# Designed miniproteins, single chains, continued (2): the designs that were tried, part 72

Each design is a single chain, and the fold is of that chain. pLDDT is the mean over its residues in the fold that is shown.

## One batch from the design tools (miniprotein)

Design m6476
Fold by ESMFold2-Fast:
Structure m6476 (fold): chain A 73 residues (1-73)
Amino acid sequence: SSRVERARELADRAMASPDPGVQRAGRRARELIDYAEELRRQGRPRYIVDSLLLTAEAEVNFAEMVAERRRAR
């Protein structure tokens, strides 16, 4: 549950970003988190749910890294 809260916080911050790429990653992350919660409600194994949450965090972190590199260049 703390992982879900952390993932949602990252997605919310990304969606508030002025960078369009980060904002899109935030929206995709939110979709992945919502899907993970649906799978949890269906009783799917925890490793599948956790994998989707990790993917959501990775999507946001990657988009922020790309945005940083674009600004540095």
Scores: mean pLDDT 86

Design m6477
Fold by ESMFold2-Fast:
Structure m6477 (fold): chain A 50 residues (1-50)
Amino acid sequence: MKMTPAQQRMLRGMLNTMRSSLSKEQYDKLMDAIENGSYDDAMKVIDEVL
């Protein structure tokens, strides 16, 4: 599922907020998912952190 620009901005904001709670590997995976427009991959990382 392709991300909208609004979803990308929201996820980048969440990434900045959650930065202290993310491992480097989780941060990198979430950033890659956002850059690639993979909403499902981004949500998998978020779900694993929560």
Scores: mean pLDDT 76

Design m6478
Fold by ESMFold2-Fast:
Structure m6478 (fold): chain A 89 residues (1-89)
Amino acid sequence: SGFIKAVGESMRALADVVAGKITNAQAHDREIAALAAHLTPDQLVEEAEKVLKSDLPKDVKKSTLKPLIETLRAQGREEEAEEIEKRLE
């Protein structure tokens, strides 16, 4: 799954921050780039729907969906990004 590959890259980026190899900003950039590289905008919306329908705590949903929302906005999918954000309020 493209999402699993993006999550794997995010985890590696976090490990690199802890090891002092990269900054938090560089780790965030790598996460957004990995999502854009492995998922289409429609697939990002599908993964967001799965998270929204899950029984995860609201704060975990917000932290998980923030990079997906940012990637959708970067790709010009503002309407879908806003709909996801509204469902987190």
Scores: mean pLDDT 80

Design m6479
Fold by ESMFold2-Fast:
Structure m6479 (fold): chain A 86 residues (1-86)
Amino acid sequence: SAEAEALLAEAQAKLREAARLVAELEEAKASGKASEAELEEMQRRAQELVAEAAEAFEKAVALEPAREAEFAARLEAAVAEALAAA
């Protein structure tokens, strides 16, 4: 359904953002240039995005349970793409 596809697109977008923030967090830790407060903000935002993506994924699966494996694979691909671009 269009609703399930929209929810999956939301989950994909949020996981891509979370993956980028995690990569930036690791670079910031390695460089030693970021404050503890900045690192905590990045970590908190990444966790929030992952939680929101999980909720969107759960709603998409509830609408189309037969497509759960497809939806999971598409989310994994989105994370892999984001990490490769970082």
Scores: mean pLDDT 86

Design m6480
Fold by ESMFold2-Fast:
Structure m6480 (fold): chain A 67 residues (1-67)
Amino acid sequence: MVIKETRVYDGSGLTEAERQQRALAEARKLLAEMRKRREALRRAFPDEDVQIFGTVIVGDVSVDIVA
């Protein structure tokens, strides 16, 4: 089972450094959520290879995550 999630945040009014900091902060939050979701899915579907991929976008900054 492969799940892909993309979250897009408004980068308007942010500096380049602020967009990078926001993207990393949101990526860390998403990674924690994805790990909890993966554990729940593995309990529900023990015979499935559960993989979760995420992408966080803040303006022109993109961060890819694998749980």
Scores: mean pLDDT 83

Design m6481
Fold by ESMFold2-Fast:
Structure m6481 (fold): chain A 79 residues (1-79)
Amino acid sequence: SMEEVEKLKEEARKTLQQLLEAVRNREPLSKIQALAQKLQDLIRQLAEMMSEDDLEAFLRSLQPLVDEIRALLKELYKE
């Protein structure tokens, strides 16, 4: 339903903001990983429920923050 999609979009945005806050506050890696996993799971659920165009538009709105998180994850696994 559209209500379910909007709820998942809100949860994804909220989780993304929580992830950035956790990073800024230097929270334990386990908490950061749990939030990153939750975000990935929410985006995966949205991908099953949305058209390709609608999903692309939503992901574009999140792209700067997602890229920041991706860069952070790369640094956490960088030797």
Scores: mean pLDDT 81

Design m6482
Fold by ESMFold2-Fast:
Structure m6482 (fold): chain A 93 residues (1-93)
Amino acid sequence: SEEQLYKEARELIEEARKAAENGDVDKLRSIMDKIIELLKKMTPEQAEEIAAEVQRLADEYLAKDPTSPVAKVLAEGALRVNELALEKRIEKE
């Protein structure tokens, strides 16, 4: 269900926030990979919304300390989800 995928992705973003707060880089990376797998199954519109939420989280940590490992993982994650959302928008099946 599209609604369930969207809800799961938003719950994973909250888990990512907690991992970032705890400085758990490995857990954060694992959560980002799960978000990306969910995005592959979403509509372009849903993927764009989730990518925007990941970007906001990345921007928050980049503003705090752009050199932190957490900020780097979030920035890399944001780049990956935005790229995937753009690919979904461009590619029509």
Scores: mean pLDDT 87

Design m6483
Fold by ESMFold2-Fast:
Structure m6483 (fold): chain A 89 residues (1-89)
Amino acid sequence: SHMKEELIKGLKEILERLKRPDLTFEELLEAAVETGKLLYKAKLFEELERLSRALEETAAAHEPGSAERFEALRETLIKEIEKILKSLE
């Protein structure tokens, strides 16, 4: 379907941005928001809830503003997007 094709394309484009070596914290936050919007538009509410929970748990486990928190959030978002893409294939 058109919605599924747009979702897959959007998620793949976000995933490529997240894998850039010099990704900024602003770009990470933008990627998280864009992922949430794509999932909401596709009515993938279970995946959206899982993503939100994974990001909240990762954030709570690390010091605010730390490089470790940034890398952990980035990796969590990458893994959640990869899981969603695998489920759509």
Scores: mean pLDDT 88

Design m6484
Fold by ESMFold2-Fast:
Structure m6484 (fold): chain A 92 residues (1-92)
Amino acid sequence: GMVDDLLAQTDKIIAEMDRIMAELRALLANPPADFDSRVAALVSKFNELSSQGRSLARQALDNAETLSQIQQAIGKLLRLMGLDYERDLLLS
């Protein structure tokens, strides 16, 4: 159904954000000559994914038909907030 599809799409966005976070950590551990430009590109993509993920999870929450769907949507919103916070800490 629509809500389950939105939740699945949100999971794919979260997985991509986790991948970018791992790549940012790798760059910080061994900075290449083009470090600043690589970090800027990854942060830009992370911000796009964060915005998209929040929109999808919010749509899932607003259209949720079951308690399970509500719990999943809230959980994904909290995870997206956690990833934004972790990114800010990593780059501060």
Scores: mean pLDDT 91

Design m6485
Fold by ESMFold2-Fast:
Structure m6485 (fold): chain A 94 residues (1-94)
Amino acid sequence: SVSEEVATQLHIVALSGQQTVDDFIDTVSAILSSPAFNADIDARLVRSMQVALARPQFAAHRRDILQRIRAMVDASPHPTPSIRAFIDAQMATL
């Protein structure tokens, strides 16, 4: 629905501004679980996550964040090739 598409776009915009690990994870979960999820959102989510994960406030929690997101990606009802490749590449640097 249009409301689900709008909500998903708002979550993507909000992701880079999230201040806590839990809010960041909840926002990623909402995007991945959205019925509006598609290949364009998969690619956009990678860009938003790259910006967010570079922030100093997440540096101490990077391993935990990546592991939690990987679990959500593995459980996703949607194909997530861009996010999966990004997470795997990030985890290889831990």
Scores: mean pLDDT 80

Design m6486
Fold by ESMFold2-Fast:
Structure m6486 (fold): chain A 94 residues (1-94)
Amino acid sequence: MENEELIEEIVREVREKFGEEEAEIARKVYRALLEEAKELGVEELLKKFLELVLEYLRNPNIPEEKKKELEKLSEEILKVLEPKKEEELRKREE
């Protein structure tokens, strides 16, 4: 499944469980993550993360191992995004 399809499935699950406002926030956040992942060449890392998020939304009683994998992937994605934000801030605030 493509990242775009995973995002739309996640947005649908969020809408059903939490409502339209939460669904629109999720769409905005995950679409931003997809654009950054495309720029950095880490689309496969994002895909694994999105697949686990979707599985968690569909079955919140997932095994502890999968919860730890989701946390680890979240940390890896944040580390990938954090250096780019720091570099952009340095260029704009000098």
Scores: mean pLDDT 71

Design m6487
Fold by ESMFold2-Fast:
Structure m6487 (fold): chain A 60 residues (1-60)
Amino acid sequence: MSKEELEKFGEGAARMALRAGAKPEDVIKAVRDTFKDLYGEEGGEAAEKGARKVLEEMGL
């Protein structure tokens, strides 16, 4: 899976977590840890980048 695809999945995961009422700081950690477990260190970093982008776009 490409870094761009992992960033998009991180964005989607962050949007879903925020809709469910998760706190912004918890969202970044949860997304990173989940994708690191599934795709390794680089996957976690790419997904974290996507999550951070969503939080920045939302002003959080």
Scores: mean pLDDT 82

Design m6488
Fold by ESMFold2-Fast:
Structure m6488 (fold): chain A 63 residues (1-63)
Amino acid sequence: LTPEQERARWRALADEHERLAQVYDDLAKKAESLGDNKTAEIYRKKAEEHRARAEQLRALADA
């Protein structure tokens, strides 16, 4: 792979993780609105993990 192709791949993966983080945030808000705070905590943690991964991938793309 060229460096440009590798950077493009990492950016695409980062975008996917960001999208998943937003999905989990939405699920967490829904659970919280229903009073299910334990499920909301789990989904928030998953969203945080996906955002952390997106940040790592963007750092690789920008190196």
Scores: mean pLDDT 86

Design m6489
Fold by ESMFold2-Fast:
Structure m6489 (fold): chain A 87 residues (1-87)
Amino acid sequence: MKELEEKVRAILEQLASTDDPLERAYLLGFLHQLVLKYPELLEDPEIRAAYEEAEAELRALLQADPARYLPAFEQGMAEANDYIASL
């Protein structure tokens, strides 16, 4: 669990450091997939708050331009699955 929490924090730090909407969509997809596989991550109130904001941003991006952002989101989810498989 600690390794997963550290990975989530690294993703949140990357989100804080980038304004590129495609990179953000990718990172949001990665975060979404980690929480989907490990909902226990939401027991941390800091991660829960950040995840709720991330899901709202993801929804807004997909509503604005699904053709642009959906592939980046899906790539993030796929790489999260690869990361989980490597644990």
Scores: mean pLDDT 84

Design m6490
Fold by ESMFold2-Fast:
Structure m6490 (fold): chain A 94 residues (1-94)
Amino acid sequence: SAEEEAARLLAEFRARAEAILAEFRKRVGQATSREEIEALRREALERLGEVAEETLKRLKDLGVFTQAVAAEIYALVAEFQAEMERIVAEALAK
């Protein structure tokens, strides 16, 4: 069904976003400068945005796009962005 297909794409998006966050956390933990941390933040935010836009395009291409599902994706983006900022703040406090 359309609902099942949208749920599948949302779950795939969440899994990809979680993988980006895990890799970001690991790399920030290994970073040796403020400039390196800032570069990693920019790269992670760019990848997260790319995955979100790809997911939204796939929802539209499959005819299962709704404003509700889009809002859920953007809410997840905001949640992951907030966690990335928390990781950066913690790393810079060292």
Scores: mean pLDDT 89

Design m6491
Fold by ESMFold2-Fast:
Structure m6491 (fold): chain A 75 residues (1-75)
Amino acid sequence: SIEEEAKKLAAEAKELQEQIQALEKKIKELYSQPLSEEVEKQIKAAKAQYDEAVAQQKAVMDRLVELLKELQEKK
């Protein structure tokens, strides 16, 4: 059960990493466009999503480390 939970968290961390990379690419593409109010709003939205995904990945990794410590304590 703890091993299954750790595996789920590892998969979730990988998915968040892929989302972060996609958002970095999107932000870079938006900066290549002529500056407009619409582009500026899209950049702000993408940056907010990026910050949230990074925070979520950190939380998931922290939980994974904690679960792995529990697994070691039960041996």
Scores: mean pLDDT 82

Design m6492
Fold by ESMFold2-Fast:
Structure m6492 (fold): chain A 76 residues (1-76)
Amino acid sequence: APSLAELWEQAVALAEEGERARAAGDLETAIRKYEEAVRLLRQMRDIARARGDEATAAFFEGAIEGLERRIAELRA
C-alpha cells in the first residue's frame, strides 16, 4: 500500500493539474482533477483517523474543505 507521503504527493499533483486546467478555462477538467484529489485526501484522512493521528486527520480535512469550496465555486 502507498505511504501517506506518496498519497499526499499524488493529491498535490492532481490539485496542481486542476489549477492549470482552471487557468486554461477548462472547468470540467479542473473539477474532475479536484474531485480526484479530494478522493485521495479522504483516504488519507481515514487512514490517519484509524491510527489515532487526529492532528494529521484535521490537516487533510482542511485540504478537503478547501478543494470542495473551489469545486462549488466553479459549478456556480
Scores: mean pLDDT 89

Design m6493
Fold by ESMFold2-Fast:
Structure m6493 (fold): chain A 90 residues (1-90)
Amino acid sequence: QLQQKLQEIQNKIEELLKNGTEENKKKAEVLQIGIQEAQRVHQQGVREGKPQLGEQQGIGVLEAGEKAAEEGITDKEELKKRMEEAKRRA
């Protein structure tokens, strides 16, 4: 469920920021971008009468952001590309 995944990622952000090295702050930023995009696509799906699609796209975006943060990707263009790919796969 999207809400559970959002909570998991929020908890990761909090943990990263609690011992805020510059590296951890960059990872938290990537995760925050993923959350914002996931919420946006979920809301769009609800507005279009496709809430299940919006939820699937949101989960995919969160997973793409989480993987990017884990891999140390901080390039916003690469992150955007991964999130767009995740949305298309849903």
Scores: mean pLDDT 81

Design m6494
Fold by ESMFold2-Fast:
Structure m6494 (fold): chain A 110 residues (1-110)
Amino acid sequence: ITEQIIELAQTLLKAIYEKKYDEAEKAFNEFLALVSTLAPDTVLDENGTTVGGALYLLSIKLKEVLEEIKAYDVGVVLLQKLNDFLVEKFGEEHVYTKDTKELLEELKKK
């Protein structure tokens, strides 16, 4: 599962960078489906990275890639889906949810 989650995140980012948005959406949906089966505090690696922490790191990296290629419209859709997922799992008041919402709002201003 951990290796599959990492592979899907890498596939998502690569597909976005290559402007293969259908592949990106598929990888993103598969990624969310896998992480939804795990508790948010589930540790994924020996460094103590949790499911929640991995989702937050993905939101940051996704925004960076989308800004580099200037894919703002598709970026808003993907970050909105990620933020909605974080709201459902952690609630609106969680730091990861708030930070991801801020990233989404920044991208919307572009």
Scores: mean pLDDT 76

Design m6495
Fold by ESMFold2-Fast:
Structure m6495 (fold): chain A 97 residues (1-97)
Amino acid sequence: MKTKITIEVEVPKSTDEDFKAGEAAMKAAGMEAQSTLQRLSGNKVRLEIEVDRKKGKTTVKLEGDATLESAEIAAERAKKVMESAGFKAEVKIEELP
C-alpha cells in the first residue's frame, strides 16, 4: 500500500531572500516528513520538491510504502516545521492504488 503526502505553500512575491527562505523551509519540512515516514514504515520514501516562482507556489511531494496513520504523523510534523518558519502550508494525504 502506497501513500502520498502533498504540501503546498504560497511563496511571497518579494525579494530573492524571501524566496530562498520559503524554499529552505519547504526543504526542511519535506526532509522531516521523509525521515518520519522512513522511521515508521522501514521503507524508502521518495521526496520531490517543485518551485514555481512565476505562480508563487512551492510544492513538496512524498511517496512511499507507508500506512495512512504514518503519513498523518509525518504531515503534522512537516506542518509544524512550516508554521515555525512563519508559513501556512496546505497538506493533503492520499492512498495510492
Scores: mean pLDDT 76

Design m6496
Fold by ESMFold2-Fast:
Structure m6496 (fold): chain A 95 residues (1-95)
Amino acid sequence: SRSDLLDEWLRDLEELMARLSPKEQAQLALTMVLMLARYSLVSTEEFLDIFRRLLASLSPEGREYLKERLKELIKLSGNPKVKSIAETMLKLLEE
C-alpha cells in the first residue's frame, strides 16, 4: 500500500541520513519534505509526522543548516504554499 511504501521509504531515508554530512542531511531533508508537501502527496498530519521523524535523524549541525535554509527559503520564495510549509518546519525546529 501507499502507507507501507512511505514507511519503507522513510526507513531507507533515515539509514541514508546517518551516512551524510550535516549540510547534506539538511539539503536532503528539505528537498524530500518540500516535495511531499508541494505535490500534496501527504495530509498535513502525515507531513508533520514525517518531518518530526526526519528531524530526529538529523545531527545538531544538520538542524542548524536546515534552519538557515528554511529562513532563506521563506525570504526568497514567491510560492505561498512553499513559504507556509517552510514556516511550519522552522517552527518545529525551534521547539
Scores: mean pLDDT 76

Design m6497
Fold by ESMFold2-Fast:
Structure m6497 (fold): chain A 91 residues (1-91)
Amino acid sequence: MLDQLIRPDEFLAEILSQAGLTKDVYTLKEVIDAVIKLMERANTRRTDIDPNLYDLSNTILHDLLGVDEVDARDREQIANAILKHSTLVTP
């Protein structure tokens, strides 16, 4: 699954451009890592509750993930959100 090639839609491509990514096709792992990097850049970590929770309120990632908070360890939740904004590239 992590090696799955994906093509972002316009919305996800805009988010990835903020991480410095401008390609047409990525591995799912590259996109997950980029989303986590953007969460870290926003400095929205909820260290008062759980050091792995990120507050997505007032970020573009709120619209991507559809939730107010995300656990960076929940790679499945992040992957599912990315896949909703991607087309699978057939091998």
Scores: mean pLDDT 75

Design m6498
Fold by ESMFold2-Fast:
Structure m6498 (fold): chain A 88 residues (1-88)
Amino acid sequence: MLEEGLKLMDEGMELIRRPFEILAKGSNDVPREELLRMREEGRKVLEEGKAIIESVPEVPQEVKDYIAAVEKEIEELEKLYKDALAKS
């Protein structure tokens, strides 16, 4: 359970970060609509991972700290992504 949640959070983070990496490189290999979908799917996967971890009876403090750090990173990335989309 805990490992499943952490794996999903990692997968979600990759899906959220990948659109920024593609945009930063100026790659035209992926349509903007797909980048947007990847971002939304990544957010969903991340939240599913968090829910699984929260269902675990005993969650280590290190994992709680990791979740808090991820939430801060996501908030920052969301602001950057929203600004990028507004320029479209």
Scores: mean pLDDT 75

Design m6499
Fold by ESMFold2-Fast:
Structure m6499 (fold): chain A 79 residues (1-79)
Amino acid sequence: SSLAAFAHKGMQKAKELFEEDEETGALTAAMTHGRALRQAGIGQDEYDEAKKRVAEATPEQQKKVEEALAEAQAAGEAA
């Protein structure tokens, strides 16, 4: 499913980013999880909390998270 492809790619990117910067990887994982739960109708609070954490991150971390999520979204759309 598109949701499964999104989650898989998002978590893969989170692992890659975790090797460069633990916080960037953790933020990417949290956003991937939150967005997947929100689309399933059960995770609005988790999604909102993840967005808040990203907003408190550095601009470089925010950019990397945004790029990772864009790749995950493209994978979901292609599935």
Scores: mean pLDDT 81

Design m6500
Fold by ESMFold2-Fast:
Structure m6500 (fold): chain A 97 residues (1-97)
Amino acid sequence: SLEAEKKANELKDEVIKRTREMAQRAREAGLDEAVQILEDAIKKMEELSPIEGFKAASEGLARAVRLAAGKNPQLAEELRDTQVYALEAIEEIEKLK
């Protein structure tokens, strides 16, 4: 449990960092709706338990991918990669139980 908690906190910090980087990239691309979605996901990650936070991040990133797909395909790919990382973070924590 203590090892799982430490790993969960490390993964939470990394997912928040990557999601903040994506929010900045979305802002530079002029995707204001995607920025709002990603900022809301970051707030939820900070307030919720790690697994619930990662689920919120995954949903927010998926919505941001849909907004970016037609306008900035490269950013959509980077957002999708970040979503996959958040989902893998859930699996890593679940393996430690």
Scores: mean pLDDT 87

Design m6501
Fold by ESMFold2-Fast:
Structure m6501 (fold): chain A 92 residues (1-92)
Amino acid sequence: MEEGREKILEAVEAELDRLVAQGLVSPETAARIRERIKEVIEKNKGKSFEEVVDAVLQELDREIREHADDPGVRLALMGARAAIVRAYVELK
């Protein structure tokens, strides 16, 4: 599970760094999303890897809906979500 969590965080960090490098997302927005994902992982540290991934994806989906009017924040959240899904599939 620790290795799985590390892979998820690495995938998110890489995608957010890519979006920041392209000027699509601010470093501050990327940092907030990364910290939010870490918070969800910490709150669910006693659960299975699958349950942790589900919790993170649910939180990201909620924030995507709340930021539907902010294309930069929405893009960052959607990018992080896609990176998590890809990393999770590769670990299965």
Scores: mean pLDDT 81

Design m6502
Fold by ESMFold2-Fast:
Structure m6502 (fold): chain A 70 residues (1-70)
Amino acid sequence: SGAERARAGAERGAAAETAEAAEKHAVLFYIQGSDGGVPAAASAALAEAARRAKTPEARESLQGGADSLA
């Protein structure tokens, strides 16, 4: 139904925004001279977002981002 497609799109959009926010956060920590594995922190954030994603497509996209940073 239209509602299901709209919801799936919204969930993918929310997941993509969460991934973008995690990447921006990681970049800010890197610029601020954070010690202790900025890529690991960003990877963990993306993996957590993937666990909360309700669509398989969003989950795979976020997990792929996490794997890229690990």
Scores: mean pLDDT 61

Design m6503
Fold by ESMFold2-Fast:
Structure m6503 (fold): chain A 73 residues (1-73)
Amino acid sequence: MSPETLADIEAAEEALNRVKADPNPSVSQIVSTGLLIIGARVSAKDDPEALKRVEELEKEYKKLVAEIKQKEA
């Protein structure tokens, strides 16, 4: 995994953790986190180790979005 790809994944992980720690995350914060995960996925192309980490982030992000939608229902 390249240092640049690792940095992109770590930035996405930090953003996701901040949203998880916030009891009332803003829509802009949620959207920005999603964009960071997309960026990490692009950076992780052709790297199986990096893709595995991004897939875990995507799974956690989908759970988070689903939980937020349930609270809005």
Scores: mean pLDDT 80

Design m6504
Fold by ESMFold2-Fast:
Structure m6504 (fold): chain A 74 residues (1-74)
Amino acid sequence: ATAEERAKELIALLKQKGLVADDEDPAIVLGRIVNGDYDGQSKEADAFNKVMQRKLKNELTSDEAYQEAKAALK
């Protein structure tokens, strides 16, 4: 899967969990995804943020980060 396809899948999962509003700009949502800037008030958001922060620190590959982020949102 391409990085764009993975981003679309993660955005869809975030919308299903109520972490992203349906009317939010996808580019802003993508920025928050890659920076781990979601509100840590939910366990799912906190787990997702930690995965993205580990990716930013080069502790995870893009593929590993995608799989762990997807698992955190399921």
Scores: mean pLDDT 69

Design m6505
Fold by ESMFold2-Fast:
Structure m6505 (fold): chain A 71 residues (1-71)
Amino acid sequence: SAEEALAQGREAWRAGRWEEAVAHYREAVDLTDDPEIIDEAGLAAGVLLAHLGRLEEARALGRRTRQKLGL
């Protein structure tokens, strides 16, 4: 579920597993239309992608999350 993916993302981030955290947060965004989960997971994944130097993926994710949020 999106909630499980969000929880796994948070745990991976706390453990310093940045790539794993990004994967889980992206999965959470894709699995739900819940704006609270999309906002949290999208922001977290975007921050981590930027930190990892994966800027094009961060931009693409930003566009997708804004679209899902109706922005």
Scores: mean pLDDT 84

Design m6506
Fold by ESMFold2-Fast:
Structure m6506 (fold): chain A 70 residues (1-70)
Amino acid sequence: EIPLPQITKEEAEKFNVPYDIADRVVRLSDGSELTYYEAKAGLSTAQAVNHPRAPELQAAVDALEAEAKA
């Protein structure tokens, strides 16, 4: 499996993510827990390498962004 990067507030801003949801935690099917900004960074990397984990990360990012818009 692809290791996901640790991401800071500054990196979250570079990905243009709302800071107020950046620390929201998402649990993946393998038991891994990611913050929104970690999931967004991991999605970008997974898509670049066409990794099979990319759809799960995309779903996690989409769910948190939908909550922010509600």
Scores: mean pLDDT 65

Design m6507
Fold by ESMFold2-Fast:
Structure m6507 (fold): chain A 55 residues (1-55)
Amino acid sequence: SMAATLARARGLAGELLVHDGLSQADAVAAVAARTGLSQATARAIVDEILARLKA
């Protein structure tokens, strides 16, 4: 389902940003490639996770 894909993408974004230390741009590209989501959707998810990590 789309909901399951989005949940997986959020988890992946957090891992790539925190564990792997990827830049925002690299994390967006990796999330899109690994989940099949559009670049725009992947970017929105990465931006959401980054905002939460900075709070």
Scores: mean pLDDT 85

Design m6508
Fold by ESMFold2-Fast:
Structure m6508 (fold): chain A 60 residues (1-60)
Amino acid sequence: VPDYFTEAANRVKNTLVDRGVDADRAFEVAQETIIEGYDAGLDEDGFRQLAARKVRDALA
């Protein structure tokens, strides 16, 4: 897995935990971000945008 996949996942997880989301849920969203982005063939910018969207949706 490229480094930017791990960085995007860690950003999602850490942001959600910092915002009071349960750690298990935050980890699930982070895993979904990796899987969805990988399956879609996203580049680094695409992963950053996906991570931001996943965080926003999880906090709604």
Scores: mean pLDDT 80

Design m6509
Fold by ESMFold2-Fast:
Structure m6509 (fold): chain A 81 residues (1-81)
Amino acid sequence: NLDKPIELRDDVEVLGTGPLKPGRKPYKNGLEALLDFLRDKFNLDVKYENGKLYINGKDVTEDLPSIARVFENLTGFKLLP
């Protein structure tokens, strides 16, 4: 997992329950689900641009595996292999 960019699951379903907002349109990938979770659950300023993850203007791309694990543990959705 250190030799390549993180591959998030593209098959994450939006069921409108749990930490995701009800009635939201389907996500195009697991990353969008993660970003929405961070924005909604923790009220964070989150941006993903050019393969980099920013939280409150700080590049946290290298922390993305840990952030994804927290999301998986809280939601039950699997983003990482």
Scores: mean pLDDT 61

Design m6510
Fold by ESMFold2-Fast:
Structure m6510 (fold): chain A 77 residues (1-77)
Amino acid sequence: LDSLSDAAKTVLRTMALTGRPLSLAELVARTGLPRSTVSRALRELEKAGLIEFDAATGRYRFRDLSLMSEVALELER
């Protein structure tokens, strides 16, 4: 998590606090960040193995619910 950009941390925190899969459009709306910034942050998080894209729903999700809880706690400290 220390190697993530501030944008990636904001996106990850938003996903953790929401507790459900979110689309790119929902992440843009919830974070207030530009679409290009959110897209870059999502690629960073996918490369880090923290989230995955669900093609069936068009939404991004945590790979594990335990990981989601741990990330939420780490980002809120």
Scores: mean pLDDT 76

